# Designs tried in a protein design run: designed miniproteins, single chains, continued (4). Part 60

Each design is a single chain, and the fold is of that chain. pLDDT is the mean over its residues in the fold that is shown.

## One batch from the design tools (miniprotein)

Design m14065
Fold by ESMFold2-Fast:
Parts: sequence; structure tokens; C-alpha cells
Structure m14065 (fold): chain A 68 residues (1-68)
Amino acid sequence: SMDELFRESDASVGILSLAVELTVAKRNNEAPEVIELIEKGLEEVSRLFEEGDYEGALEAARETLEKL
């Protein structure tokens, strides 16, 4: 449905936001702990997205971004 498409799209933007944060953190030589936090968050978001849990993926992305 269109509603499911929008949820998938929102989750995809969440994944992209974390990927951008990871790239910026690596470029700025941020502490290894910060890089690891983003990488673990991205792994969790990707797992939920692969399972079709787009709402869970978006929430996991927001939680990770809030810790930065």
C-alpha cells in the first residue's frame, strides 16, 4: 500500500542519515567509541529493515542519532 511505501521511505532516510553521520565522524577523526556506536546502530537498523520492521528501523535510527 502507499502507507507502507511511505514507512519504508522514512526508514530508508533514517538509514541514510546514520550512514552520513558515520562518514562525517570518520572524516573528522571522531573518537573510536563514537564510530562504533554509529556502526552498531546502523547494523541494528539494517537488520530491522531487512525483517520488514520499518517502524522499528526508524525508531532504532532515531535512538542512535539521539546518543550522538
Scores: mean pLDDT 83

Design m14066
Fold by ESMFold2-Fast:
Structure m14066 (fold): chain A 81 residues (1-81)
Amino acid sequence: MTPEEIKKLAEETRQLGIQDIQQAAQLGVDLAQLARDGGLGLMQGLTDLASQISPEAGAYVQQLRDQLNAYGTQLVQEAEE
């Protein structure tokens, strides 16, 4: 797998993670939390794999994971209202 391939996979995974949290949030905060935790776990695995391919790719995927965490946490908080 190339650095470009893992970066693209991480971008797609982040987008799907956001979508899953949004859908889960409509059903309830507990499901939104589960969707966020699952997405973050998958992004953690991608970060570890990317870091083995290239430090630059690992840093990029880490930033995408941080973005998913920040936005996902906001979506979970909004679901509590």
Scores: mean pLDDT 85

Design m14067
Fold by ESMFold2-Fast:
Structure m14067 (fold): chain A 62 residues (1-62)
Amino acid sequence: SMSSEELGKLLTEEAKKKGLDPSDTKEALKVAVEMIKEGKTHLFSDEQIKDILELAKLMGLL
């Protein structure tokens, strides 16, 4: 998995590209979910993927 610093930078760039605010937890989560759905799973650990998807379900994003 990428370091937290590198992952944070990448999420910020992807959020800007998609017109989302990376400082908003729900919008940052939308970016992470979309990256996982696009097959960019190598950027996350298996535990991070599980946690992101479960949180997304809880927030009504799935």
Scores: mean pLDDT 73

Design m14068
Fold by ESMFold2-Fast:
Structure m14068 (fold): chain A 80 residues (1-80)
Amino acid sequence: SIEEKAKELIKEVLEKVLAQKPKNKEEAIKLIEEEVERLSKKYGLSEEVKNSIKNGLIDSIEESEKPVLEHLQEILEMLK
C-alpha cells in the first residue's frame, strides 16, 4: 500500500539523516529535503505524497523543543 511505502521511505530517510549526525535543525532539514527527493524518485512516489512526507517531517522538527538527534531517533523508533 502507499501508506506502507511512505512509512518505509520515512524510515530510510531518518536512518540516512541520523547517520550524517546533523548538528542543528537547519542541517537536519537540508538533509531531509535531499534524502526525500532522492528516495521519492527511487520509490516512484507522486509529487503530492513526496511533499506531504517532506513537509510533515520538516514541521515536526521545527515544532520540537528536543535536541534534533533525539527527536529524529524517537520518530524512527515509533515507525512500525
Scores: mean pLDDT 83

Design m14069
Fold by ESMFold2-Fast:
Structure m14069 (fold): chain A 76 residues (1-76)
Amino acid sequence: TPSKEAQEKLSKATNAVLEAIRNRGDPKKAAEYLKLAIEYTKEALRAGGISEEDAKILIDVLEKQLKNLEEVAKKK
């Protein structure tokens, strides 16, 4: 069973992704939420709430999405 801390970090990561989706019309703000999602995912990994393999896959996906949003935000 994941610790309470690990569960809280995963919940925060999930909420940050949802906030990025809610703010999809504002690429700069959406990018800030994706940065938070990546950070909380790394914290969840340190707390043992997610496997190293799953964390690597998730972080890679989030970083790719972040790069795309930052390029769109920079254009405007």
Scores: mean pLDDT 82

Design m14070
Fold by ESMFold2-Fast:
Structure m14070 (fold): chain A 80 residues (1-80)
Amino acid sequence: SAEEELEEAVKRLRELGDDTTAELIEQGRKAIEEGNRLEAEIYIGLLRIRRGVYKLIGDEELAEAIDRAIRALEELLKKQ
């Protein structure tokens, strides 16, 4: 499920030492749960920027974890 994918992505980011991005994912999830579409879209946008930075510097594992989180958040947004 999208929730399971988010949990996995958050765990992976924390394992890789990026607690800041993990927190952004959790805030995006909370925004979706509260029905705050605008705030959810802002957090997804911030995650896209961070994914792009990790791709640019060659950190494929962090970029992939963020990409999974973005896809899961977008799927949750579509269902609300």
Scores: mean pLDDT 88

Design m14071
Fold by ESMFold2-Fast:
Structure m14071 (fold): chain A 78 residues (1-78)
Amino acid sequence: SMIDEAVEEFEKDLKERYGIELTPEQREALRELMRSGSIDEVAELQERLNILLYEQMGDTEKAEKVREALEKRRAARK
């Protein structure tokens, strides 16, 4: 399945870049969102997850930059 491949690539990317593995529950939630969600909703989820990952790594500066970029995108749609 293309969705399963996308989830697998995302999980691999998280592990390689951030050293974090998704729980089975998180993987299922991501798979469900990719199946039923819009591209914009999936992209926003990925950005929100990246913010949490940077915060867990103690990289608060990168977390703030990602949050700032997300807020700018939201403001541009108003």
Scores: mean pLDDT 71

Design m14072
Fold by ESMFold2-Fast:
Structure m14072 (fold): chain A 120 residues (1-120)
Amino acid sequence: SKVEEALELMLKMIDIINEIFGIIVDSAEAKDTEEGEKLIKYVKESWDKIYDIFIEALLKVREEKDEEKQIEILKEAAEEIKKILEETLEKVLPYLSEEDKKKVEELWKEFEKLYKELLE
């Protein structure tokens, strides 16, 4: 179904976010600084917000009987998640090495492709 396809896209997007945040946390831990500890806390708080939005969307989809409205719920959740991710990356990217920045940028391109596919 279209809802199952949208859910699969959302799960792939969440997996990419988890990979991005993993790179950021690993980079911050390797530096072993107070600034790195604050960065890790900020990224974990961003992840918690993203996860809460995703879970709330899943619960709303389960209660909704209309497939088109279920898809709208997932699209709205994806838009909110994308906004949080963009704000998080803008704050965090200056603290990363050039190699880690490139890895995050490639994962971001994959995320954007999935996001555009979801919006079709």
Scores: mean pLDDT 88

Design m14073
Fold by ESMFold2-Fast:
Structure m14073 (fold): chain A 111 residues (1-111)
Amino acid sequence: KKYISKEEEEKLREANAAYQAGLAAHAEGDLEAALAHYRAAIAANPDYALAWFRLGLLLEELGREEEAKAYFALTLAILEKIDYESLKPHIEEIKEKYGEWAKNLDLSTAP
């Protein structure tokens, strides 16, 4: 909703700024900087489903398959909980990736 406290507004601005910095670093191929920025976005806003999704994609690129699977599973849980229609294409992509990796993966093991 639009009315929030100043502290909450600052956290949302911080999360968005970190997410944008992560996207920029990722586009430049600085995968470690992108990871740090996406983690900062999640620290500021744990419900930032797109940041969780981008972290999963980045970990996949880094060859950190188990962490990527866990973060895709967590992203799905967040998206199903909040049911963001604008993210539906991302939900389908995440479900496809998670389905391929779902063997022996549990959301409770997400890092």
Scores: mean pLDDT 70

Design m14074
Fold by ESMFold2-Fast:
Structure m14074 (fold): chain A 91 residues (1-91)
Amino acid sequence: GMMEQERFLKLARRLLERTRELVEKGLDAAKKGDIEKAKEYLLEAEIERGMLLIVRGVAESMGLDTSEIDKLVEEADEMIEKARKAIKEAE
């Protein structure tokens, strides 16, 4: 129902916020030359993004509208791809 959809959206938004924080930490580590720490943060960000995909999949299985969650997944993908490129260029 509408209340379940709001709960899934709130959880998805929290997971996106966690992904963003980890990406920012990874980029900061790369800027400081700590490539190993940057890679650790990127891996943690990919795990949070994986959880966001699980949330999306559960919402879909319940017949909920996933359009808003799909936008959050797209934003997470863009952040992670940008971070991967920046970390690789810092090596």
Scores: mean pLDDT 89

Design m14075
Fold by ESMFold2-Fast:
Structure m14075 (fold): chain A 77 residues (1-77)
Amino acid sequence: AATSRITLSEEQREAVVEALRRWTGLDLPREALEGVVDRVFETAGLAPEDIKDLETLQFAVATEAQEHREELLAGQP
């Protein structure tokens, strides 16, 4: 990956995971949802200091989950 690793606080991770659950309707293990969050930050090129709105972050995460919906539902490794 060409993007820097992004470390989110526990609170930020929980907020995004909960948003992902709400937007996708998936009740998946936190570990699987956190994987999607990490992937979104990597793919979208978002930096923690550039996050102005939680809604923007939630939208990006939901979009990534939607694009990889089948993989997520099939049980990602």
Scores: mean pLDDT 60

Design m14076
Fold by ESMFold2-Fast:
Structure m14076 (fold): chain A 62 residues (1-62)
Amino acid sequence: DAEERATKAGAAARAGKGGDEEGALRASQYALQGNPEEAEKAAREGGGDESAAQSARLAAEA
């Protein structure tokens, strides 16, 4: 469900190199809204690497 997608997106953003907690929180919020593009951007803006951003997007798409 949306909460599970949000949890996975936040975890993916945190697991990436350079990712911060605020970026992870924003990625989770966008995943709850069903917005993969913004979840990906939030992970990147939080300093996450490309893998973290891609993983956050995929979690939001589920």
Scores: mean pLDDT 72

Design m14077
Fold by ESMFold2-Fast:
Structure m14077 (fold): chain A 86 residues (1-86)
Amino acid sequence: SIPGPDDVPTPIMQANMAQAQTMTDDQIIAMIDANIAAARDMNMTSMVDTLNQIRQAIQTTTDPAVRTRYGATVLSISRAIAALQA
């Protein structure tokens, strides 16, 4: 499940949130698009759906906290996909 804004952040999630705050929306969207391509190549249909939902949320949100949490989720997904490709 995607962690909600009301979930208690773990230390790993807090680190990912801090990193997401250093990134632009364009950088996060570029990362999402790269991960969608990788997930599609790996036949991870649920992950593609999740990334598309996050992409829409980043483009439409006006709440910096929501944007930061979705960015942190993308960073977590990116690390998981990279580990599967290694």
Scores: mean pLDDT 80

Design m14078
Fold by ESMFold2-Fast:
Structure m14078 (fold): chain A 85 residues (1-85)
Amino acid sequence: MTILELTLVSTTPDATTVVIESPGEIRLEGQMTATSPEPTTVTIEVSEEDLPKIEKFIRTNESVDATDTSTGEVHPGVLLSIKKK
């Protein structure tokens, strides 16, 4: 199974694992690999099986909830890009 890197604009969670959710449409869980302060972005590893849903959210610019699984903190986000690792 190919692992993809998903980058989103969000408040930076201090997380090793992040859950990305939009009710009834998408749920992704992945390990955080990178963050950037300008703009605030996070990068997580996701499964290739979720690619069609991810591409829809990148195209539509719909808001998602990014949850830090270690703290339970929820951060608003928008999906920016996806690439093969």
Scores: mean pLDDT 72

Design m14079
Fold by ESMFold2-Fast:
Structure m14079 (fold): chain A 81 residues (1-81)
Amino acid sequence: MELSEKERRVLGALEEAGKPLSVGELAEKTGLSQGTVSRTVKRLAEKGLVETEKRKVGRRTVTYARLSEEGLAKLKEAVAA
């Protein structure tokens, strides 16, 4: 299944960072809105291309996303195509 442009941008930002990023950090790196990033991360997690973790920071829960091995493989495939 082909990756959308938004999915490729999110996966690319995660590969470049080499570490988990919050939705806010992904929005800054990709130029997408936080809402768009949140929806894209959810779809990528459903596909197994990213792993998500929720961390409590003060009074809020922040979602972090990390690139999976499958996500890295799909990103390399999509860039090569």
Scores: mean pLDDT 79

Design m14080
Fold by ESMFold2-Fast:
Structure m14080 (fold): chain A 59 residues (1-59)
Amino acid sequence: MKEAEQLLKDTEEKLKKAKTVDEKLQIIGDYQLRALSRMTNDSYKVVGELSKKHKELLD
């Protein structure tokens, strides 16, 4: 997805501007958390779509 690539690019730019190791670790941790949240949201949307189709086909 476009958002995933944008998130990675934005994170890399922030890492380049970071002055301390602590700041870099914080940025990496934030990226990991956001990436996991995005994947969970994606799974939820897919389940919703499939549930709708499944209900439409089954009777």
Scores: mean pLDDT 68

Design m14081
Fold by ESMFold2-Fast:
Parts: C-alpha cells; sequence; structure tokens
Structure m14081 (fold): chain A 64 residues (1-64)
C-alpha cells in the first residue's frame, strides 16, 4: 500500500525533526505541527493525519 509506505516515511521524518527539537513537550508538538504543515500540499490528508497521530502517541508515551 503506497499510503502505508508514505505514512511510515512521514513518521520517520517527523521523529527526526522531534529529535532535533528541545526536550519539552511543547517543542516536540511544535516540531510535529511544522512537518505536517510542510507536507500538507504534497501528501494526502489521511497520510498526514495518521503519521501525526502515531508520533503524538509515541511522544505522550515517552512523557508518562
Amino acid sequence: DADERRTEELVARILARVAQSSPSLRAKMEAVNEVAREFAGELPRSVISRATKLVVQRILEEEE
């Protein structure tokens, strides 16, 4: 599934941006939103939504 592969690639890109941000939850969420905006015109909304949810879930699990 092309959308599944695109979702995996986008998750990796968002995680890379998050890794470069400051360690605060706010900064990590800002990084997620920045990458989502960068790809809003290039990828399907469903792919962006799914990738964003997966990364947010991982960030929240880390903050537990």
Scores: mean pLDDT 80

Design m14082
Fold by ESMFold2-Fast:
Structure m14082 (fold): chain A 81 residues (1-81)
Amino acid sequence: MSFNELVIEMYKELAEYAEKNGLKKVAEELRKFVEEGKKRDLSLSEVQRHFIRILGVMDEEKAPKEFIDYAAKLLAEVLES
């Protein structure tokens, strides 16, 4: 699987988990990035910068620690691939 495909799958999983936790804005921002990744190749630095912005949205929506920890774990798995 390409880096781009791994990022898209990770963000899809996070968006579904965000929706289940009532984090609508987080889910919407993750889905927007997935659609962008379907249209062009994503760079590592771009993914990292976008994830930092998503952490800000998670904070604004009062995301539970469990969700934040899960998101960080998924990102680490993609970066190790």
Scores: mean pLDDT 80

Design m14083
Fold by ESMFold2-Fast:
Structure m14083 (fold): chain A 89 residues (1-89)
Amino acid sequence: MEKKKELIKELAELEREIMELLIEKKLDLEKLKEAQERLEKLYEELKELGAEDEESQKLMKEAAAELEPLREEAQVHGRERGEELEKEA
């Protein structure tokens, strides 16, 4: 239980880091890639611990709710960057 809580907290902090990187005016692709790889590793560890239980799902939802404003901002910046790439193509 405690190890699952620790990993869920690390996952939330890493997701915040990724969103903050996406909001940056100059996208650091190397940092984003490293953060994505760490995210994948944390998901695999949670999967091995069986974090599909009700308690872990509740903790993940609470963490996701706290990150919602940053997620919205990251989506806006992602769309703007995609539109710039389309114009240059």
Scores: mean pLDDT 67

Design m14084
Fold by ESMFold2-Fast:
Structure m14084 (fold): chain A 67 residues (1-67)
Amino acid sequence: ASAAQVRARARAMAEAPGLTPEQKARLLAIADSDASAEDLLRELHELGLTFSDEQLRAASAASAAVG
């Protein structure tokens, strides 16, 4: 995955209900980071958050429907 895709994923995850303020802040920091895709993925893994690909796909469905 590209760094842009990892950043977009982190931003989508940050919008999920039930996150702590610290988890949301870390996800937004990842989304705003210019780090490599590998570094961003490592930081996401360190957060221990799990989202199904289906849940993230639902958020991007509007883009797919327009295209």
Scores: mean pLDDT 68

Design m14085
Fold by ESMFold2-Fast:
Structure m14085 (fold): chain A 94 residues (1-94)
Amino acid sequence: MLFENPLAKEGFEYLVAGTLYLMQATIAEKQGNIEEAIEYYEKAIEYFKKAVEKYTKALEEITDPKVKALLEQEKKSAEEAIKALEEKLEELKK
């Protein structure tokens, strides 16, 4: 049901893209490439924000309470990731 909604599917695709950028950021940071890590963390935040936007729109169309609960959980996870990464960027820029 979640992947039957085009907006929920698009949101998930953005979530995957954000996660891949997060992995690249973590690798760059561990290698001491802080400027590259910052760039990839900023891209991860951008894609997680796009995921939240698509999930928010999908929630307007979905009437099934169980599907809504799953999508709200995915949205909340993305929002928590954004907050954690924004805090991480502040620390890296010090």
Scores: mean pLDDT 86

Design m14086
Fold by ESMFold2-Fast:
Structure m14086 (fold): chain A 55 residues (1-55)
Amino acid sequence: DELLERARAALADPSVTEGRALLAVALHELEHSQDPATRARAREVLEETLARLDA
């Protein structure tokens, strides 16, 4: 999953400080939750946070 790999790469980068907490929580939710609504919100948070890092 490209989003999960990008999130893990961002968390491994010590220069990435903004959005770390959001990325960590969203990644945790996607790895542990089976609830479709929780997973959808977590993916949205990952996409939004990664888009901000790319800008």
Scores: mean pLDDT 77

Design m14087
Fold by ESMFold2-Fast:
Structure m14087 (fold): chain A 90 residues (1-90)
Amino acid sequence: SHMEELRRKAEELIEEANKLIEQAKKDVQTSQDDFVRRGAEAAQLAEKDPEKADRLLAETMRDYVERSSKAKETIEQAKKLRDEAEKLLE
């Protein structure tokens, strides 16, 4: 039926949205873990090689910002898929 077809389509969109959210959560967690770890490494290097420590810290901050932006983009994509699913069930 038309309703069964719309429901199936909505379920597919929700499943895709859930996959994107799970991936974004994983990416955020890995990004946070990497930020903490690399920040600690930079702190330890600061007394032995300040220039290398500064470069590592700068790279770590850029990487964190980039990955955070990507995760936000993925979450926005998931939101759009959920909105599409809701519209199909109207």
Scores: mean pLDDT 88

Design m14088
Fold by ESMFold2-Fast:
Structure m14088 (fold): chain A 52 residues (1-52)
Amino acid sequence: KGLAEFQKLIGKTMDDASLRSVVEDIQLSLGLKVDGVADQELLEAFKAALAK
C-alpha cells in the first residue's frame, strides 16, 4: 500500500527491490525504524521533507 504512494510521490516507476532500498534509506535518514515498510508515518515524514 505505502510503496504505491511512494512511487507516485517520486514520479518514477521502480522495481520493488529498488523502492525498498529507497524506503530504508529514508527511514534511516529520518531516524525511523528501518524495516522497509512504507507506512503512513513514513509517508507523512517524507512529504514533510519534500515540502522543505
Scores: mean pLDDT 70

Design m14089
Fold by ESMFold2-Fast:
Structure m14089 (fold): chain A 67 residues (1-67)
Amino acid sequence: GGAEAALAGARAGAAGDVEAARRHALESYKQGGSGGATAAWGAAQGPDMPLERALAAAREGAKSSGE
């Protein structure tokens, strides 16, 4: 769901694949995961967002999915 898309976006962005990160962020947003979408958007900053930080944000978004 949206949380998985957000995590995939975070990983792609941290790896420097901004295009993949954007695609995953959009997918997460479409699935209504606002917390996950925020994490994925952060990851879309690419190498400016370290992998561990992006993954932590995505996990928190997934964990707090009471939205």
Scores: mean pLDDT 60

Design m14090
Fold by ESMFold2-Fast:
Structure m14090 (fold): chain A 73 residues (1-73)
Amino acid sequence: SLSLEEIIENIEAVVKEAEEALRAGDRRRALFLYQLAAKSYEDLLSETPKDHPLYEKIKEKLKEVKEKVEELR
């Protein structure tokens, strides 16, 4: 099974693809990828114990990608 840090790295790879799409002017692809990252972080947060050292990091990452989704709507 993947470590929690490896799962975060995989979601961050999706965020990087969203940033690259946005730089290329593909706002639709960027929005789709940020929404995918947001869903992935929501699912990860629901499966992560609230007392886990990475809980607050996941919560903050989710907030960041949700803000990007709102900007691109």
Scores: mean pLDDT 89

Design m14091
Fold by ESMFold2-Fast:
Structure m14091 (fold): chain A 92 residues (1-92)
Amino acid sequence: SMSPEAQEALVELVRRTTEAAEKGTPERAALARQYLSDGMSSPSIADMAGYLARAAAVAGEETREFALKVADELERIDPEAGAAARAALAAV
């Protein structure tokens, strides 16, 4: 099951990404919300982390930087989830 620390990091990432997406262009906001939805409906922690990181990258530079810090923290707790988040950030 998901560790409390990993869950907390992902929840904070979702919160910041949602706020940042609302301040962007309508197209960027729609894309970020789609990735957030995909992440939140993913059954695996790694897929969730990857989609949430991609949403953060689309939402803005500050959320991208925060997602990279979250990926670092996740890698210590769940290496697969951290790696998925890093790969998603590198792809965008």
Scores: mean pLDDT 82

Design m14092
Fold by ESMFold2-Fast:
Structure m14092 (fold): chain A 74 residues (1-74)
Amino acid sequence: MSPAQKEEAIRSALIRESIKIRDELIEKKGYSTFEAVKIVNKILLEVQKERKQNPDMTAQQLVDLMRAKYKKLV
């Protein structure tokens, strides 16, 4: 996979998972859209920091990391 294809795959995967987590926070846990977005942004920031330390992480590994951080916060 080219670097550009890898970056696009990661970006798309993180966006899709962010939407799923946001919707779960709103629909299942009763958070407002603002609160849900704030939580998702905190998770994304931590995942992006981890990716800088481990640049060879796959899209799936980054999604799994988002889910692990989400479970820890709720």
Scores: mean pLDDT 83

Design m14093
Fold by ESMFold2-Fast:
Structure m14093 (fold): chain A 70 residues (1-70)
Amino acid sequence: SAEEVAAQISEILRAAGYGGSVLSAESLVTLAERVLSGEMTPEEAAQVFLDLGVPEEVAAQIRELLLAAL
């Protein structure tokens, strides 16, 4: 589900020291819903995190998670 994917993204961000500072829980669920519906690619979602100042290594982990969830 989008909520489960959002929770996994939140854990990746927290482990990297970005938990709670990048996107709200609601925004993470919305982003996960857009990826799961095909409205947004995993690559486009990773770019959102890069634009928010998340390091490339962490954004790549999120991309791989989203690809695996599809």
Scores: mean pLDDT 83

Design m14094
Fold by ESMFold2-Fast:
Parts: structure tokens; C-alpha cells; sequence
Structure m14094 (fold): chain A 94 residues (1-94)
């Protein structure tokens, strides 16, 4: 889905050490990616997306922070509340 693709793209740009920012909306099913921002200097990236829950017309905004560690590993931190994230994950795979 669009969210998984955005997370992958942010991690790739972060590993390349390139600053990247996109504010163009991309849609896949119920998911709309609103923003991808990569800060190579601080080794962090932020993704904002809007996801429609299955069986609902209500959109849920989700936000992730990605950090690149010294060993080259990437960790994703979910800044969305647990209930909103669960609804968004279900919608992203529908």
C-alpha cells in the first residue's frame, strides 16, 4: 500500500544521506500519503498519511518518525495513538 511504499522510500533516502521532501498526495486504496520529509543531517525522517478505516468514511491521520542508527539499521516510531494506528493498519491492507 501507499503507506508501506512511503516508509520504504523514506528509509531508502535516509540511508543514502539525501534530504528529501514531498508534499504531493499519493493514493492507494484507502491510504493517502500527505508528506514525506527526510532530514539526512539528523538521520531522521517523518511520514504523514491519511487512512480510511474499513467500513468507515472517516479518515484517520497517522504519523511516523524513522531514525537511522549508526549500524545502518532503521527504526520506525509510531507517533499515532494505538487505536488510530490499529484502524489505519487495517485500512492500509484492505
Amino acid sequence: GALAEALRKAAEMLKKGEDFEIKDTRRSGGTEVLEIKVDAKNKTATIKARVRAPGSDVAVDVEFKITLNEDGSVVAENLTDPAAFRAAMAAADA
Scores: mean pLDDT 71

Design m14095
Fold by ESMFold2-Fast:
Structure m14095 (fold): chain A 89 residues (1-89)
Amino acid sequence: STLEEKIKAALELLEKNATEEEKEELLREVRRQAEEALAALPALLEAGELTEEEAERLRELLERLREAAERGIEEVLRQLAELEAFGRE
């Protein structure tokens, strides 16, 4: 998914000692992707692409990620790691 791609890019950027400008750009992008993903969840649930449990967990994680993007990079890092763990199969 686009969100998973952004998570991978974010983790790689941070591993490479990102600049403050890169971190700010990341925060804007993370917030935008989280809001888009949240808006898509009801349709995915109705289409049967997600179980009710998966949809609820994703909603919680995406809401936390959206809020984290307004609080700062450390909180975003914690939420991105949680989303990455959830997305792995």
Scores: mean pLDDT 74

Design m14096
Fold by ESMFold2-Fast:
Structure m14096 (fold): chain A 92 residues (1-92)
Amino acid sequence: MIQEEIARLADEIAEGAYKAGTVPELAELSRKAFEAVKKDYEEGLKILEEMTKLPVADLVKRAIELAKRTSKEQAAALFGYIADKLDELARR
């Protein structure tokens, strides 16, 4: 259940970033957030707040809310999915 919500939200964020032309910036920040969440959850949240300055701010806020309500592992999975999707789109 939560894994499906994570994948869906990651796809929505990636598509939003692609349409807004912010894929490279969001991909880099998502990768940093993924790495940071594994070490220091609060540091990861700071990086996510940086993402709210991009045109996909509404979707990123939903991702932050989901991350706060789930496990550290599931939060990391969410940002990993976003980074992977954005890297894929950046190559198209």
Scores: mean pLDDT 68

Design m14097
Fold by ESMFold2-Fast:
Structure m14097 (fold): chain A 78 residues (1-78)
Amino acid sequence: AAAALEALDKAIEALKNGDVETARKYFQEAADALPDPGLAETVKAAGDLAIRYATENGDIEKAIQLLEDVKAALEALA
């Protein structure tokens, strides 16, 4: 859980800096750190949606909010 949360924090910072490729890398690292494949798939799907909000709509705030919600859900499971 801690490793997934750390990777998710790094993905959020990458999106704030407009670095979509680095954000994708950290979403994958967060998913890989989760032992449950269902949670891993959810994190990957949320990452893809956040990238769409940031890149297609320019709504970085909405992308960050989505990732913060995912982070809160993962913290509740720890």
Scores: mean pLDDT 79

Design m14098
Fold by ESMFold2-Fast:
Structure m14098 (fold): chain A 56 residues (1-56)
Amino acid sequence: AEVVSTEVLEEVELTPHVTGVVTKETLADGSVRTTYSLVNTRSGTVTELGVEEEQG
């Protein structure tokens, strides 16, 4: 399904160069996907830690 909305729920600085980010995406079918990611601000690398999906 198409992503119709993206919202950043939380940003947590874990180290001076690594930030944890929680992102909520709403899909066109009403489903919600929450992604937990690790962002390395020095290298620009994004690592996904987990995804939670909720039916709308």
Scores: mean pLDDT 79

Design m14099
Fold by ESMFold2-Fast:
Structure m14099 (fold): chain A 94 residues (1-94)
Amino acid sequence: SEMAELEKRAQAILERVAAELGVSVEEMRELVEKVAAGEANEEEREKAERGVELLLGPQARVAAEAEAAGRLDMPEREALERIEAEQARLIAER
């Protein structure tokens, strides 16, 4: 079915991203889950952000961070807004 094909493609993409980051697919999946739960440390968060950037492109990473910002406190929200602004600036310069 279409769902089986999508799962197969998702698995292949995860394997490719995991290989680029030097981790296993299982470690990549665990890392993404930790970030989503707010349990990731700075190093784990940066690694997951790089993985998302490789998987979906820089704009998708910024969108995911922006979506999470609604659940963060003010200092974390400000940090994400600054990251978004800097990324937009870098894209505009290229």
Scores: mean pLDDT 62

Design m14100
Fold by ESMFold2-Fast:
Structure m14100 (fold): chain A 103 residues (1-103)
Amino acid sequence: ARAQADALLAEAQAHADRVKALADKIEALPDSASVEEVKALEKEAQEAARETTAAAEGAKYWASLLSPEYAAEVNAQADAILAETQAAAERAKAKADAIIAAA
């Protein structure tokens, strides 16, 4: 049913929002921040990014069992969520790498 794909898209968006929040938190850290703290936050961001991917792929799978038109809509939304997640993860990594290099 559409409800399964829609629920997984909502789950993917929630995980993506968590990745963005963690990226913002990492970017707010000074370069003198604890390497342990930044590594812990980066690990949480990576785990949330994996959960985003799993939910997005699940949504695409369930949509593929329905109409091609609906599958195209879900694929577009899932791809947008994945792109946002990748951008946030890249921002977090850049700042984390800077903190680790300064340690």
Scores: mean pLDDT 86

